# Designed miniproteins, single chains, continued (2), part 27

Each design is a single chain, and the fold is of that chain. pLDDT is the mean over its residues in the fold that is shown.

## One batch from the design tools (miniprotein)

Design m4917
Fold by ESMFold2-Fast:
Structure m4917 (fold): chain A 105 residues (1-105)
Amino acid sequence: ARRRELEEEVVRWAEELAAGRISLEELTERIIEVGVEPSAEAIARVAEAGRLRREQTTALIRALLRAALREGLVSEEEIADLSEEELERQAEAVAEALARRGEAA
């Protein structure tokens, strides 16, 4: 219940970004603060609601992955940070998957 409520709130924040009321940085910080685990589906909803470009989606995914690593949500290996290239490739793969999910109807 709480997770779904937070995901809906995040989508509203993305709509505020699309309206120009908040920055991508502010949106990213709010998501990190509430501790929502970024699923591909949740990121897809945020990207659509916020009308994020590929570059913005990649930046958001990168920031969320770094935050998840620091909090041990993805890995308890606090010392084994993903390289910038690995974060870039993972973020690009997710962004491309979202683009392929982009609908004709």
Scores: mean pLDDT 62

Design m4918
Fold by ESMFold2-Fast:
Structure m4918 (fold): chain A 56 residues (1-56)
Amino acid sequence: DQRVARAAELLIAEPDLSVAAVADRVGLSPFHLSRLFKAAVGVSPTEFRAAIRARA
């Protein structure tokens, strides 16, 4: 969950980063991130990003 938690934090703090860029930042491929994120969070990283608001 550590990498998933980091990815979620990045999606909230830097919503302009693509999901692929977020995956790279946490040391995962976009495919691997999607699998782990869905397993841990219940939604894809793309869906999670769409649900949050940017703090800009």
Scores: mean pLDDT 76

Design m4919
Fold by ESMFold2-Fast:
Structure m4919 (fold): chain A 91 residues (1-91)
Amino acid sequence: LELLSSETVTLAPGEVRVLDIPSEADILEVRVLSGEVLRVTLIYPDGTRRTYTLHAGDRFDIVVVDAVQLELENPGSEPVVVELRWYRLLR
């Protein structure tokens, strides 16, 4: 795995944030550093959606190949801090 980029995102209660998925990214590591609950949704070119629910302390690897956008939603009553790490698979 090659690390392409990493970012830390803070979502206020009720906030929804949409990010473009880097075209070179194959895997996204999501680390929920604090907060109650985070919904992570992959959006595909045909409009299909795949949602994952994560909690504080979770580390989760998501295959992002063929997805075009990532939606982060904080449906909780507390701010969520999440670290995103984008990776490419090496041959």
Scores: mean pLDDT 85

Design m4920
Fold by ESMFold2-Fast:
Structure m4920 (fold): chain A 98 residues (1-98)
Amino acid sequence: MKLVEKVKEFIENPDEEALRLLLNGKWDELRKRYSEEDFLALVAAVVLEQMGALEIDPSDEEKVRELLKSMGVPDEYIDKVLEIIKELGYEPLDIRRK
């Protein structure tokens, strides 16, 4: 899946319109203007930025889920976003050496 590359692109070159729609909870408009892969990548990018700012451990799935819910992410996408975050190489318990 090229989804990891899309997450990096959103981090380096934020789409202001997509970000604004996400922050305002305009999920239906995101689905109309972006592919599911694109908006899930955008959500993952925003969540990763917020996790860094809030010092949330990626291995703490409960805190990550609470963050996603606080952002208004629909339940149907929460598990998909969690999967993307794990796929980006975030290991529970920091098993990989930096």
Scores: mean pLDDT 70

Design m4921
Fold by ESMFold2-Fast:
Structure m4921 (fold): chain A 87 residues (1-87)
Amino acid sequence: APFDAFHRASLDRYEALAQKEGPEALEKARNLRVFFDDKEGYKKVMADYFEKLSKIKDNWEEEAAKISKEFYDKMVELGKKLEEERK
């Protein structure tokens, strides 16, 4: 299904972006991976990310980098809420 494909792609992208930030960030992304599907706000973050990517007309690399940073920051915020809910 399209949602399953986007879900997998968004989580794979989040892990790839977290790896660039360091091993602690990557570990958090991996540990929280299975919990994002049911997290309020996650589906909107995922949909917004792919919608913005689909609207890039020129300078794909630069625009995609900006969109990816925004996506990463939103995923980090959702991850912090997931960690708080699991305490």
Scores: mean pLDDT 80

Design m4922
Fold by ESMFold2-Fast:
Structure m4922 (fold): chain A 76 residues (1-76)
Amino acid sequence: SNDDVRKYTIVLFRLIAAASEAYLMKRQGAPKEQIQAYMQQQGNDIQTLAKSLPESDQNDILNKWNDITQQLNADL
């Protein structure tokens, strides 16, 4: 539905904002432990927000976040 698309877009925007901040922290030389703590906190918030989505959209958001955190951790 249009409401589900809107909710998905809002959660996706939050995910993009959190990922962008983590990349900026890395670029600015933040300690690995600080970036990991930030990613863990943002992941908890994203998971909570995603619970309002249809299950397929929830899985998509969580898979996207897991891919981002895996890539960032590999590069730290």
Scores: mean pLDDT 87

Design m4923
Fold by ESMFold2-Fast:
Structure m4923 (fold): chain A 67 residues (1-67)
Amino acid sequence: MEEEKRQRILDAAEEIFAEHGPEITDEMLEEIAKRAGVTLEEIYKYFPSKEALRKAVAQRRAERLAA
């Protein structure tokens, strides 16, 4: 379902950011899409910009640390 895709995108993004750093390139977005099993267009449906994706990953990490 949509929520499962969203969480899979966030999981893949956390892994890619750990490997390549916080600066998001178009090549990193393609790799995130591939690992999450979604299209690049689907990523942009859930996260309308690279900054929105970065912020969502950062917020999720902060919630896990401050829980």
Scores: mean pLDDT 77

Design m4924
Fold by ESMFold2-Fast:
Structure m4924 (fold): chain A 69 residues (1-69)
Amino acid sequence: SEQAALEQAEARGQKYLDLIKVINELVNELLKDQPFDQQSILVTKAAKMLVEGKSKEEVRKKIEEEIKK
């Protein structure tokens, strides 16, 4: 039971690290030159989509569309 709990915690930790990595990549590529308010809004939107199971490519495309508005 302790090993199973540890494995589940490690899996959750890995998903969280993967999410942070994707957000950092998106910020560096698309958002670094945007105003802070816009960065905050788009980062929050991207994080929500990633948590909902959207792919990095779907999130990237959606964020690019929002920047062009």
Scores: mean pLDDT 77

Design m4925
Fold by ESMFold2-Fast:
Structure m4925 (fold): chain A 82 residues (1-82)
Amino acid sequence: MEERAERMLAFAERQAAEYEARGDHRTAVLVLAAAYGMRPGILAGDQEAAQKGALEAVRLAERLLEEGASAEEAIRAAREHA
């Protein structure tokens, strides 16, 4: 399970970097938020928990960005609530 979670995070980091490179900063943040929210469920082997965690993390990150938070603050909050 740890290898699977690490592989997923590495993939998400590469995807986020690609979105950043083309100027899609919002999507880059949401991709990372989803990955951090998904991680506990992946480690537990629980697909539903992984999906729920991803959705909650994305919702939190979107709300914070809309309220004027930085990308770093949105990602940190998503990671802490995962």
Scores: mean pLDDT 83

Design m4926
Fold by ESMFold2-Fast:
Structure m4926 (fold): chain A 98 residues (1-98)
Amino acid sequence: SQIEVAKEVLIERFNLENVSEESLEILAKAILQFVLGDQADTLSLEQIRLNVEAFLDEYNPEEIRRLLLLHFDRDPSLFEGISREELEKAFEEVFKAL
């Protein structure tokens, strides 16, 4: 799935070990919404991977956190099914492991 591809890219890019599945899924969903939005259902899994990789190559963890939280605060509807508190917790759990 699209979420599984985004999770895989996160694990590979940041060499993540011992991170909760729930936190990875929340962060993967947030990145997909931010980077692709509605385009996620029209793109191949390979195209999704390339777009997520490009995003993670451009921004460090602190920049990613800032960008996603700023976009959440401006338009929470872009992050359907994710609360701000869940997103912040996911950042803490995922990037604390680095």
Scores: mean pLDDT 80

Design m4927
Fold by ESMFold2-Fast:
Structure m4927 (fold): chain A 137 residues (1-137)
Amino acid sequence: APVDEEGKAWLESQVDKLVEAIKKVLGVNVPKELILRLAEKESNFNFDYKSPTKDTFGIAQISVEDILNGKIDPLVSDSPFAKELRKLIGPEKVARLVEAVVELTGLDLNPKDFKELLRNINIVRLALKAAYEYLKE
């Protein structure tokens, strides 16, 4: 897949906020280069992809109510890295990290735009994955 230049520029503008969220919750200084490298490896900075599958739409529909109620963790809790991160730092710190990312980035929690919703989920997942990759090594 080609590099998403807008996604890359957005992340480069926000990466210091992701670093600060991790530092605030976990007390560790994750290098911003790790976050950027993970985003490139995962999607070439394509945070806002839309799948025609019912599973993606089902997940987005569930997350709408959860995001409006301040509960976005279920969207990331089934990922392998989120499960392993819970083993390392516990579920309370994972939840606080999700909250800190949303607060510091000012992510739009309006679920009417599915692309923006997927972008928000992918950004939260990226921060969790960066914390996990840093802590496991």
Scores: mean pLDDT 66

Design m4928
Fold by ESMFold2-Fast:
Structure m4928 (fold): chain A 79 residues (1-79)
Amino acid sequence: LSPEVTRELEERARELVRLLEELAARAAEMSPLERVSAMFLALAALVEAYLLEKAGKRETAERLREAAERLLAAIRAAE
């Protein structure tokens, strides 16, 4: 990844962690369509975490991965 893309992904990842945590807290209140959208967001976040880890941004990648996994777990529990 270019340095510019890596910086953009880091900033985006911090915002995504907050969004994923908010969505996880709301999982029980979500409609089925909202849960599907949240699952796709979590999967996209896992891909971005993988790219960040490859770029050496391990701490940011771990936070993003944990947030995404929490959201997926909350959605499964809320079905």
Scores: mean pLDDT 83

Design m4929
Fold by ESMFold2-Fast:
Structure m4929 (fold): chain A 79 residues (1-79)
Amino acid sequence: RSPEAAARSAELAAHVLAGLKAEKEGDYEKALEHYEKALSLAETDAGKATVLEKMAEVYEKLGDKEKAAEYRARAAALR
């Protein structure tokens, strides 16, 4: 945890929040785009797990239960 990572953490949080807003609006493609960017910004296991869990929620809402389960399993593996 370095102070220099604060900007990356803020950008990660901004993309997660934007993804959550897109999900609430039913724009699941936009939500996935934001979460993919958040995943690329996450360099810790905890950060990656959180984003993977959000992506799993989007896939579940899209009806892709198999991908939702896969992403949840990936998140669990990063514990």
Scores: mean pLDDT 80

Design m4930
Fold by ESMFold2-Fast:
Parts: C-alpha cells; sequence; structure tokens
Structure m4930 (fold): chain A 58 residues (1-58)
C-alpha cells in the first residue's frame, strides 16, 4: 500500500508473499538529496504539518 504524505513524499507498505510480513519503506524523489537525519526530521515535520516540503528541501 502507498500512503501519500506530501508532494513527492510517501510511505510504501507491502506484504512479503513468502513470510506474510508487512514491510514499510519510506520513498521519495523529494528526499533524495537529504541526509538520513534530515530526511527523518523532514518526514516528521511534513506529517505534522509543521513545515512545507519546499522549506525542508530548499
Amino acid sequence: MKEYLAEGAYLHTHVDPESGKEVSIFTSDFFADLSPAEAAQAAAKIIRGEATPEEIRE
């Protein structure tokens, strides 16, 4: 399942067919140029509505 969080930012969740385990991957072209720490903080702020994607990236 793909959950849209903001423009260009989303959480992708799928079920592994062999184990039946749910796997969630945070993917986004929008976060491609951020460090891991910045990406995590940016995602949290966008989800809460505390920052815009443009402000976080630029």
Scores: mean pLDDT 54

Design m4931
Fold by ESMFold2-Fast:
Structure m4931 (fold): chain A 72 residues (1-72)
Amino acid sequence: MARADAAIAAIRELYPDLVLTPEQVERLRKLVEMADSAERAANAIALYLRDHLGVKLTPEELERLRAAVEAA
């Protein structure tokens, strides 16, 4: 749970104008919970944001997201 919350907070800081629905937040939380590493969690989130929201993370944004998940 803490890792998923850290990931959602990081996404909101990176993309403050991005509105996430409760369903999208729940999907992102599940992706983080299913991941066996912070790197895989960050990559799964990046793929979801790209494919469902049209948001492409830069390598720097991806690393910030990974670091947030790992620090939690």
Scores: mean pLDDT 82

Design m4932
Fold by ESMFold2-Fast:
Order: sequence, then C-alpha cells, then structure tokens
Structure m4932 (fold): chain A 78 residues (1-78)
Amino acid sequence: MEAVEKARELVEQAKKYLENGDLPKALELIRKAVEYAKQAIDTGDPQAVAEARRILAEVRKLKEEILNKDPSLKEQID
C-alpha cells in the first residue's frame, strides 16, 4: 500500500511541475513514480496491482503530453 501511495503522490507532484513548465523535474518525478508502481506490482496484491496499473496509465499520458510540448525530451523519457 505505501508504494502505491508514494507513486500517486509523485504523479500529482509531476502534474504540478508540468503545469508550471518544469518538464525535466516532471520527468524525474514520473520516473520515481514508475519505480514505486513496479514495486506495488511486485507485491502481488490484487488491489495494489490494479492501482499501480492505473498510475502507469496516467504516467503514459503525462509522458505523451511532455513529448508534445518538447519532442527533444524523448531520450529522457525512454
């Protein structure tokens, strides 16, 4: 549960930095959120896995938005 909560917190922070135009900081937070989401999936708890999958879907949308704003960041995303 804690890993899922940290991942969600990081996604919310990343959205704020994205809105403020700080794309590198938003990507850093997204990367950390993905790491915590993967930890949640690794627990095998169905509830944590379902929430982690939802977080990963939000992360994917945020990465697409960042790439649309600055395509040069593609190598930082991948």
Scores: mean pLDDT 80

Design m4933
Fold by ESMFold2-Fast:
Structure m4933 (fold): chain A 71 residues (1-71)
Amino acid sequence: MIRPEEFDTDGDGYLDAEEVNRLLESLGYPKLTPEELAEFIRRANTDGRVEEGRVRPGDVLYLLYQEEHGL
């Protein structure tokens, strides 16, 4: 069972780069470099908050769904 909220340690409704990396590891994905994390967050972040280095858990799951299904 995937629970992205478990990785939101600051409770603001967003995941920072380290929390995204921990979520990806929990799903069986390899650790990303800081540059790869920044690119991942930029691609997942559809609401323009990319400069904060944070992303919504749902946006992470949606991007992973797109990557897995080739969309």
Scores: mean pLDDT 65

Design m4934
Fold by ESMFold2-Fast:
Structure m4934 (fold): chain A 60 residues (1-60)
Amino acid sequence: SKSEVMQRMQEALAWAQTLPRDKRVALGKEVQQLYEDYEAGKISPKQFFERLDELRRKYS
């Protein structure tokens, strides 16, 4: 589960590199915050994936 969270985070950050600078910076900050919330136990892996999918839609 943690390995999958790390993989999905890295995929999101790689996708961010293809975006315009302002979107890349904003998405990067949101992904980092999401990962910190996961590491702090504030959100589950399922919630991490759901919110990551929402970010994918927001920045598409």
Scores: mean pLDDT 84

Design m4935
Fold by ESMFold2-Fast:
Structure m4935 (fold): chain A 80 residues (1-80)
Amino acid sequence: MDPIEERYKEALEEYERIKPNLTEEEQAIVEAELKQVEEFLERYKRTKSVKDEIFALMSIIALESELYVLERKVKRRKAA
């Protein structure tokens, strides 16, 4: 599998792990990021261009960053 596709799969697995502890608003934020990633990945799969690969990778990094922030928020809520 393409390394970018593997990285996206890992992000999806992380989302599924934390999803039960997320609010509907937080889930909506992740779902918006997922749509962005899927759009850039589909473009990359069609074109195979370096530019589209970079945009796909950057969108995955943005998703990973959002998931990291949300996981920390969940841990903070559980501690309270």
Scores: mean pLDDT 83

Design m4936
Fold by ESMFold2-Fast:
Structure m4936 (fold): chain A 70 residues (1-70)
Amino acid sequence: MSLLEQAERLLREGSRLMAEGRELMKDPSKVIEGIGLVLRGMGLRVEAGLLARKAGDEELAERALSGEIV
């Protein structure tokens, strides 16, 4: 697997976990579980952004890192 392929995979997985976590947080009984998924997803997106920069894909890096502020 290339660095770019790994970055794309991590970005997709991280974004999916963040979306799932946000939906879980709407359920009062699952708020802690939802927060855990969002944090895990953010970590994967950071890793994806760093790998994308190493691969020379600045656009992919910006997409991966831009969601970290929420």
Scores: mean pLDDT 79

Design m4937
Fold by ESMFold2-Fast:
Order: sequence, then structure tokens, then C-alpha cells
Structure m4937 (fold): chain A 94 residues (1-94)
Amino acid sequence: MELIKEFEEAIKNKDWGKFFNVLREVILHPEEFSEDEILEILDLVKKYIENTKNLPQSVLDALKTLLDYLIEHSKNPKIQEKARELKELLDKKS
């Protein structure tokens, strides 16, 4: 999907505007995306968190807020589990 390629490019270029625009669309409107698309976006976020030693505090705070929203509002157990996993990784980096 074009969305996933755009997200990968945003991560590579440290384009936080595009990064958070994609995440907000996927997290706030999950019904517009397939389970596989959402999980792939979350896997890219996980890889980014794992491979980045120093995340800006604003990025950490924004990611935690979006993941909390996803955990609370998602009706998909796989997506909720992945979001909880990512939040735990962020807590270890904070």
C-alpha cells in the first residue's frame, strides 16, 4: 500500500509531520484500514523504537497518547496486544 511506503519514508527521513499524520489516520480511523495494514504500520513503529537510542520527549509523549487511544478503543485483540507491546517498549526508553 502507498500508505505503508509513505510511512517507511517518513521514518527514514525523520519527517515527524508525515509520521504522525499517518499514525493519527490509522489509529483514529482504524475501520478505514485492514488488520494487516494496521499491524504492518505498528510493526514499523516497533522496529523504529527498537533501533532508535534517543527519541525526542515530544515524540515519546505523542506515541504514548496514540497507543493509549488504540488500546482503549480498538475492538481487535491483535491490534490491542501490539499496541500494549509498543507502549511497554516506549516505557523502557523513557
Scores: mean pLDDT 80

Design m4938
Fold by ESMFold2-Fast:
Structure m4938 (fold): chain A 70 residues (1-70)
Amino acid sequence: SMSRVNYYTSIVTSVMTMVTGNGRSGFNRGITILNSMNSRVYRSTVVNSRGMTNVSRGRIIMSSGMSVIS
């Protein structure tokens, strides 16, 4: 299922999530597309234009910013 989240801070557990705006978000699984924000993702593929993304397991695609995979 697809979820669209437009919040400052959110935790989402959906298979596909689009998040726009500033803030922090936590995700367990799925595919996440972020415009610019800091996020922590447990298992997912993340596309982020700007910001910082922490992913325990998965992939990150970023235009600019910083990513950490652990």
Scores: mean pLDDT 52

Design m4939
Fold by ESMFold2-Fast:
Structure m4939 (fold): chain A 60 residues (1-60)
Amino acid sequence: STDDWMQRMQQGMQYIQMGGDYYNNGDYQSAYDYYQRAQDYMPGNSQIDSGINTIQNIIS
């Protein structure tokens, strides 16, 4: 339903915000974990996918 979609989107956005905060602080492992959580709520989101790819390149 629309309400279910909105709740999932809100939770995903919260995880994106947390991931971004960790990324800005140089905590790439925590940023990665939160972006992966965001991806579960917002699959195919280009911002999340780009964030994950960027972090993987840093920690590889």
Scores: mean pLDDT 84

Design m4940
Fold by ESMFold2-Fast:
Formats: structure tokens, C-alpha cells, sequence
Structure m4940 (fold): chain A 85 residues (1-85)
């Protein structure tokens, strides 16, 4: 369910909605931080083949971005009303 929606948003390049849904799922406990990172890696690999070095760098950057977003969760969730149809 959540994973399928995240894949759809990624393919449609709806990045803001993708991040809001991802953070909401993380905050609700539907997915773990590790699962979110692995899902984003799967989506990136589907778009193009990644080298092991690129995978590790992307994993590191995604982890940092998710931590920053979780630290500012109140601001990110407040933006949801503006990003939803």
C-alpha cells in the first residue's frame, strides 16, 4: 500500500508529496527509517543502474535528509495542507 503509492509518486516526479507521505509513514511507524532508505534506493535503481559507490553515497544522503526532516517534523507536516490537492 504505502510502498506502491511512494513508487507512483516517484515515477510522476511529485517529490513534495513523496516526501510528505514518506515522513507521515515514518512518524506513524508504518515503515522504519531503514525501510524508507531501502525503498528510495530501489526506486533510484529502477530509474538507472547504480554502482556500489553510488548506492552507498545515496544511502548516506537519504539517511541525513530523513533525519533532518524528522527533526523538523512539525514544519514538514504543517506544509502538508499546501501540497495536497
Amino acid sequence: MVRERLRELYRERRQGELYLLLLRALLSGEISEEEAIELMLELAEEERELTPEEVEELRRKLREELREALENREEVLAAEVQELP
Scores: mean pLDDT 69

Design m4941
Fold by ESMFold2-Fast:
Structure m4941 (fold): chain A 63 residues (1-63)
Amino acid sequence: SMALEQLKAAGERAVEAARAGDVAALEAYSREAKQLATQLPEDVAQALLEEIERRAVRAWVTR
């Protein structure tokens, strides 16, 4: 689905922003991912958002 593809793209951008230490971009892409998640089944949305959050945290702490 387009929403799934867009959520994955927003998630990748959020992880890149975290790696760069760009808080404004991280917040913007995280918000976009959460909005897109409302268009997906709850279980799928939760699993993807949790994966993105784990990856973003890892990227942030290892920058």
Scores: mean pLDDT 87

Design m4942
Fold by ESMFold2-Fast:
Formats: structure tokens, sequence, C-alpha cells
Structure m4942 (fold): chain A 81 residues (1-81)
């Protein structure tokens, strides 16, 4: 079963295309904070790509629409720069 915080993230990412840029940035910041991935801002490109793919895969497993996966991954990688 999903925690309340995990449910909120899943619901948020399922609405990602409907969000303003400010709302998307806030959701990505929350994801980075809640997954402990802030270290990726100073990591190598390969490390960033690996963990971005991993966390997006976990979001899809928790109920995020697979059609959004690549878009969220690219947005997350941009947010980590």
Amino acid sequence: SLSEREKELVEGFNRFREMTPEEQQALLDRLVRETGLSFLKTASKATREFYARLVVHELVKRGVDPSLAKEIELALLEHLQ
C-alpha cells in the first residue's frame, strides 16, 4: 500500500502535463527532497541519468501513467542542473 505522501506524488505526476511550470518545479523539488536525491545536483551526468530513470520507474510502479515517464525523466534531469 502507498503512504499518503506517495499517493500525493503519484496524483501530482499524473497531472504533470496540466501543471504550470511553477507547479512542475515545486513537484520535482518535492520528489528530490523526499527521495534524498539532492546530491545529484553535483553528481556526474551518468549518475544523474541512472537515478532519474530509477526514481521515474518507481513512480510508474506506484501508479504514474507510463506515457508520462520520459517527459518526467527529462524534466527531472533539467531540474537537477
Scores: mean pLDDT 85

Design m4943
Fold by ESMFold2-Fast:
Structure m4943 (fold): chain A 87 residues (1-87)
Amino acid sequence: MPSIMEILKEAAERILEIAESDPSTPQWVIDRLRELVESEPESVEEYIERLEEAVALLHTTSTNPETRARVEEVWRETVERVRELEE
């Protein structure tokens, strides 16, 4: 079974791919997501907080409803997977 950290990293990578596929996504948001993927946060809680912030930023900055929906879907699935492993 993948660890919680592996699940969060997979989510960060998927969200980064979605953001990069949308030309309306600001470069600084892409840079923040890339930093998160490339540098492993010290704790699961820090990773979750940074991912939640990135999702909120994409929801605010992206003008593409498909990009927002896809990012939200990935994050919802990720939260469910993490919750199931914590139980």
Scores: mean pLDDT 77

Design m4944
Fold by ESMFold2-Fast:
Structure m4944 (fold): chain A 59 residues (1-59)
Amino acid sequence: IDEAIEKIKAGEDVEKVLKELGITPLQLSIALAVKNVPFSQLPKLPDEELKEILTLASK
């Protein structure tokens, strides 16, 4: 997850990074909705918040 955060912050394709973690776009959308975070803000989030969202999406 920490490596995925670095890749997203570096401007890598979010969908590609998620596939490497085994997270579907649908799972990410649900996690974002639960946290009230718009998708466009994802690469701008603090590392801690990104980690929480990715952890939630992996469930």
Scores: mean pLDDT 74

Design m4945
Fold by ESMFold2-Fast:
Structure m4945 (fold): chain A 59 residues (1-59)
Amino acid sequence: SLEELAQEIIDARIKGDTKKIRELVEYAEKNLSDEELAALWGRVLDEIRRNREKLIKSS
């Protein structure tokens, strides 16, 4: 699902795994429509912002 793919990208980004991020991006571009890609990137960006905020709040 889009949510699972977004979570995998977020996890790779948190780990700083640039190679994994590229692999996941290539997979998304090959398998998703332009609309699905926009939704995926929106979700990833949103989750990164929430993660930052939640890390501050849960500390």
Scores: mean pLDDT 76

Design m4946
Fold by ESMFold2-Fast:
Structure m4946 (fold): chain A 67 residues (1-67)
Amino acid sequence: EEEEKRKQFEELVDRYIRAIKNAAKAGLKAMEIVKEGALKDFDTFEEYGPEGKERIEKAYEEAVKEL
């Protein structure tokens, strides 16, 4: 039960990180749009929202530094 919720959360984080990396090829503005969308989605996750936002923000910062 709780393991299923954690799997869904982990999958969601991975999908957003991949989306950010893919958007990086299209440019910084595309990355910002994907990041904002991800942060809004994690606002609806009461339990895992903060962790998700932290991971997305870190992934975004790392991708920007590599550009």
Scores: mean pLDDT 78

Design m4947
Fold by ESMFold2-Fast:
Structure m4947 (fold): chain A 84 residues (1-84)
Amino acid sequence: MEHLQEGEEYYKQKKYEEAAEHYLKALAEDPLNSEAAKNLAKLLGEIKDEELREEWKRRLKELGLPEAEAIIELGERYRKSLET
């Protein structure tokens, strides 16, 4: 199963750590995978555990993606939009 699809299956099961790991693997294999980046941003916005969010933000930055900060910011904006 493709990492993007596997991540979506874990997300449906509310297994957010596993979902994030598969989205990161998809981005590591194809840094231009906009769908994986978008899904990871939304996932980061929906994670309620602050410690877990900070860990995944750090792991995303460790991939060296130029868009890592933009993905993180998009997730934070998405979270705030849900609260409004």
Scores: mean pLDDT 74

Design m4948
Fold by ESMFold2-Fast:
Structure m4948 (fold): chain A 74 residues (1-74)
Amino acid sequence: MLELSEQEIKERRLKDAERFKANVDALIAAGADPATLERIRRSLEEWLKRETDPEVQKLLQETLARVDSALAAA
């Protein structure tokens, strides 16, 4: 079985990614400025470069796709 420490780290990463996605979705729904979306996109790109967990990567990629769609619609 995985060590508790390693499991806690994974759970924190997943929760952070989930919260970030929810916050981004809320900002898009509220009509966030393109400049704000560009900053979010850059943060997501940097996070994805460093993330090794496939579940976290999937959430970040889904969030990035939403940001890209919102920017393309602007």
Scores: mean pLDDT 80

Design m4949
Fold by ESMFold2-Fast:
Structure m4949 (fold): chain A 89 residues (1-89)
Amino acid sequence: SLSIVGTTAGPEVDGYITGTSSASSDDENTVKVLQVVKPDGKRVPVASTVGANTTLTGTVKSPYRQFQDEAATPSGEVATGPLVTASLT
């Protein structure tokens, strides 16, 4: 399970976390990208931005939920990387 605070709620997603903010208190952001994979193989990317001094660690699973891609998101693109261990608060 995930307890990484984000602006997005919903089902588990298949995805990755990329980047991290520096130790500075500036307005630096780190974006994590997740996806939901449905049985027919379509994917819906979900992105969440976190503030400065944030390290993201998390793993997600997809119970196979599919949505149409948003117009602002590259269709069918899976920007995936190694999933990291979720940190619970």
Scores: mean pLDDT 35

Design m4950
Fold by ESMFold2-Fast:
Structure m4950 (fold): chain A 89 residues (1-89)
Amino acid sequence: DEERKKKLEEEILEGMIKIQAGVIATSVVRIGKKEGLSDEEIIKRTEKLAKEVADKLIKKGIITEKQAEELIKLAVDFTKKLLEEEKKK
């Protein structure tokens, strides 16, 4: 069943995109805080790195432009959330 296989592949890919966005956000926040970067600079770095990763994945035929936009959005959203949580410490 090709339709069932495609659905499973789509679910796996969506999960991978979410994980990748989380890894980008966590890494950029961790490194940026150690480097003494502002929250604004950390968010900007996350967006830049997420765009670079998304572009590479599109070029390899792994994700669509729409999925790339979702990856970038999730990475930025996760970064903002992590920065807000750090302010509570």
Scores: mean pLDDT 84

Design m4951
Fold by ESMFold2-Fast:
Structure m4951 (fold): chain A 100 residues (1-100)
Amino acid sequence: GAGGDLGVEGGDEGLEGGLEATKAATGDGLPAAVGGAIGGIGGLIGAELHKAKGDDAGAGADGVGGGQAGLAGGKGAGSEEGIKEGEEGLALGRAGLAAA
């Protein structure tokens, strides 16, 4: 359903946030950026698996998790693009939960 689709989009944007953070990251920011990318991957995969089972609420929750990870990575790396993508992922995941 729409909640599952939005959860997956949230996880995808969260992953993009983490990846953008890794492009900007230097020195001490790199662990945060890598953590954002790993968390984003987990959110995306989790959302896809929950959506495949018809669990739209689970997909939305995983999208929120991925978005949070991407946002944290972006902030830690000082990446404006990472922050933006992470915020979009969080908003999409929350919309997925609301639509479920």
Scores: mean pLDDT 88

Design m4952
Fold by ESMFold2-Fast:
Structure m4952 (fold): chain A 93 residues (1-93)
Amino acid sequence: AEVAEVEARLREELERWERGEISGEELVERTTPLIQALNAKDPAAAQRLIEAFLRRLLEIKERQIRENKDKELQALGVEPEEALELIREVLAK
């Protein structure tokens, strides 16, 4: 039950970030306590949720970069094509 609750909340926060309602920094601030609390009770479940969360985050990030809508990446001066290559390498595994 608790694992499913944390999973649902992580998904909700990712959707908020995808919609531009929260920043990447705010996403991390909101999700970190949820993952840490779960890790203290069930490290194996926490690890699976972290892996799923990161995979989904990278998928969303790839789409935003491809659509030239990633304002944070643009502010850091990182070329979209370089970032997409790195994301593709991670997702291919």
Scores: mean pLDDT 73

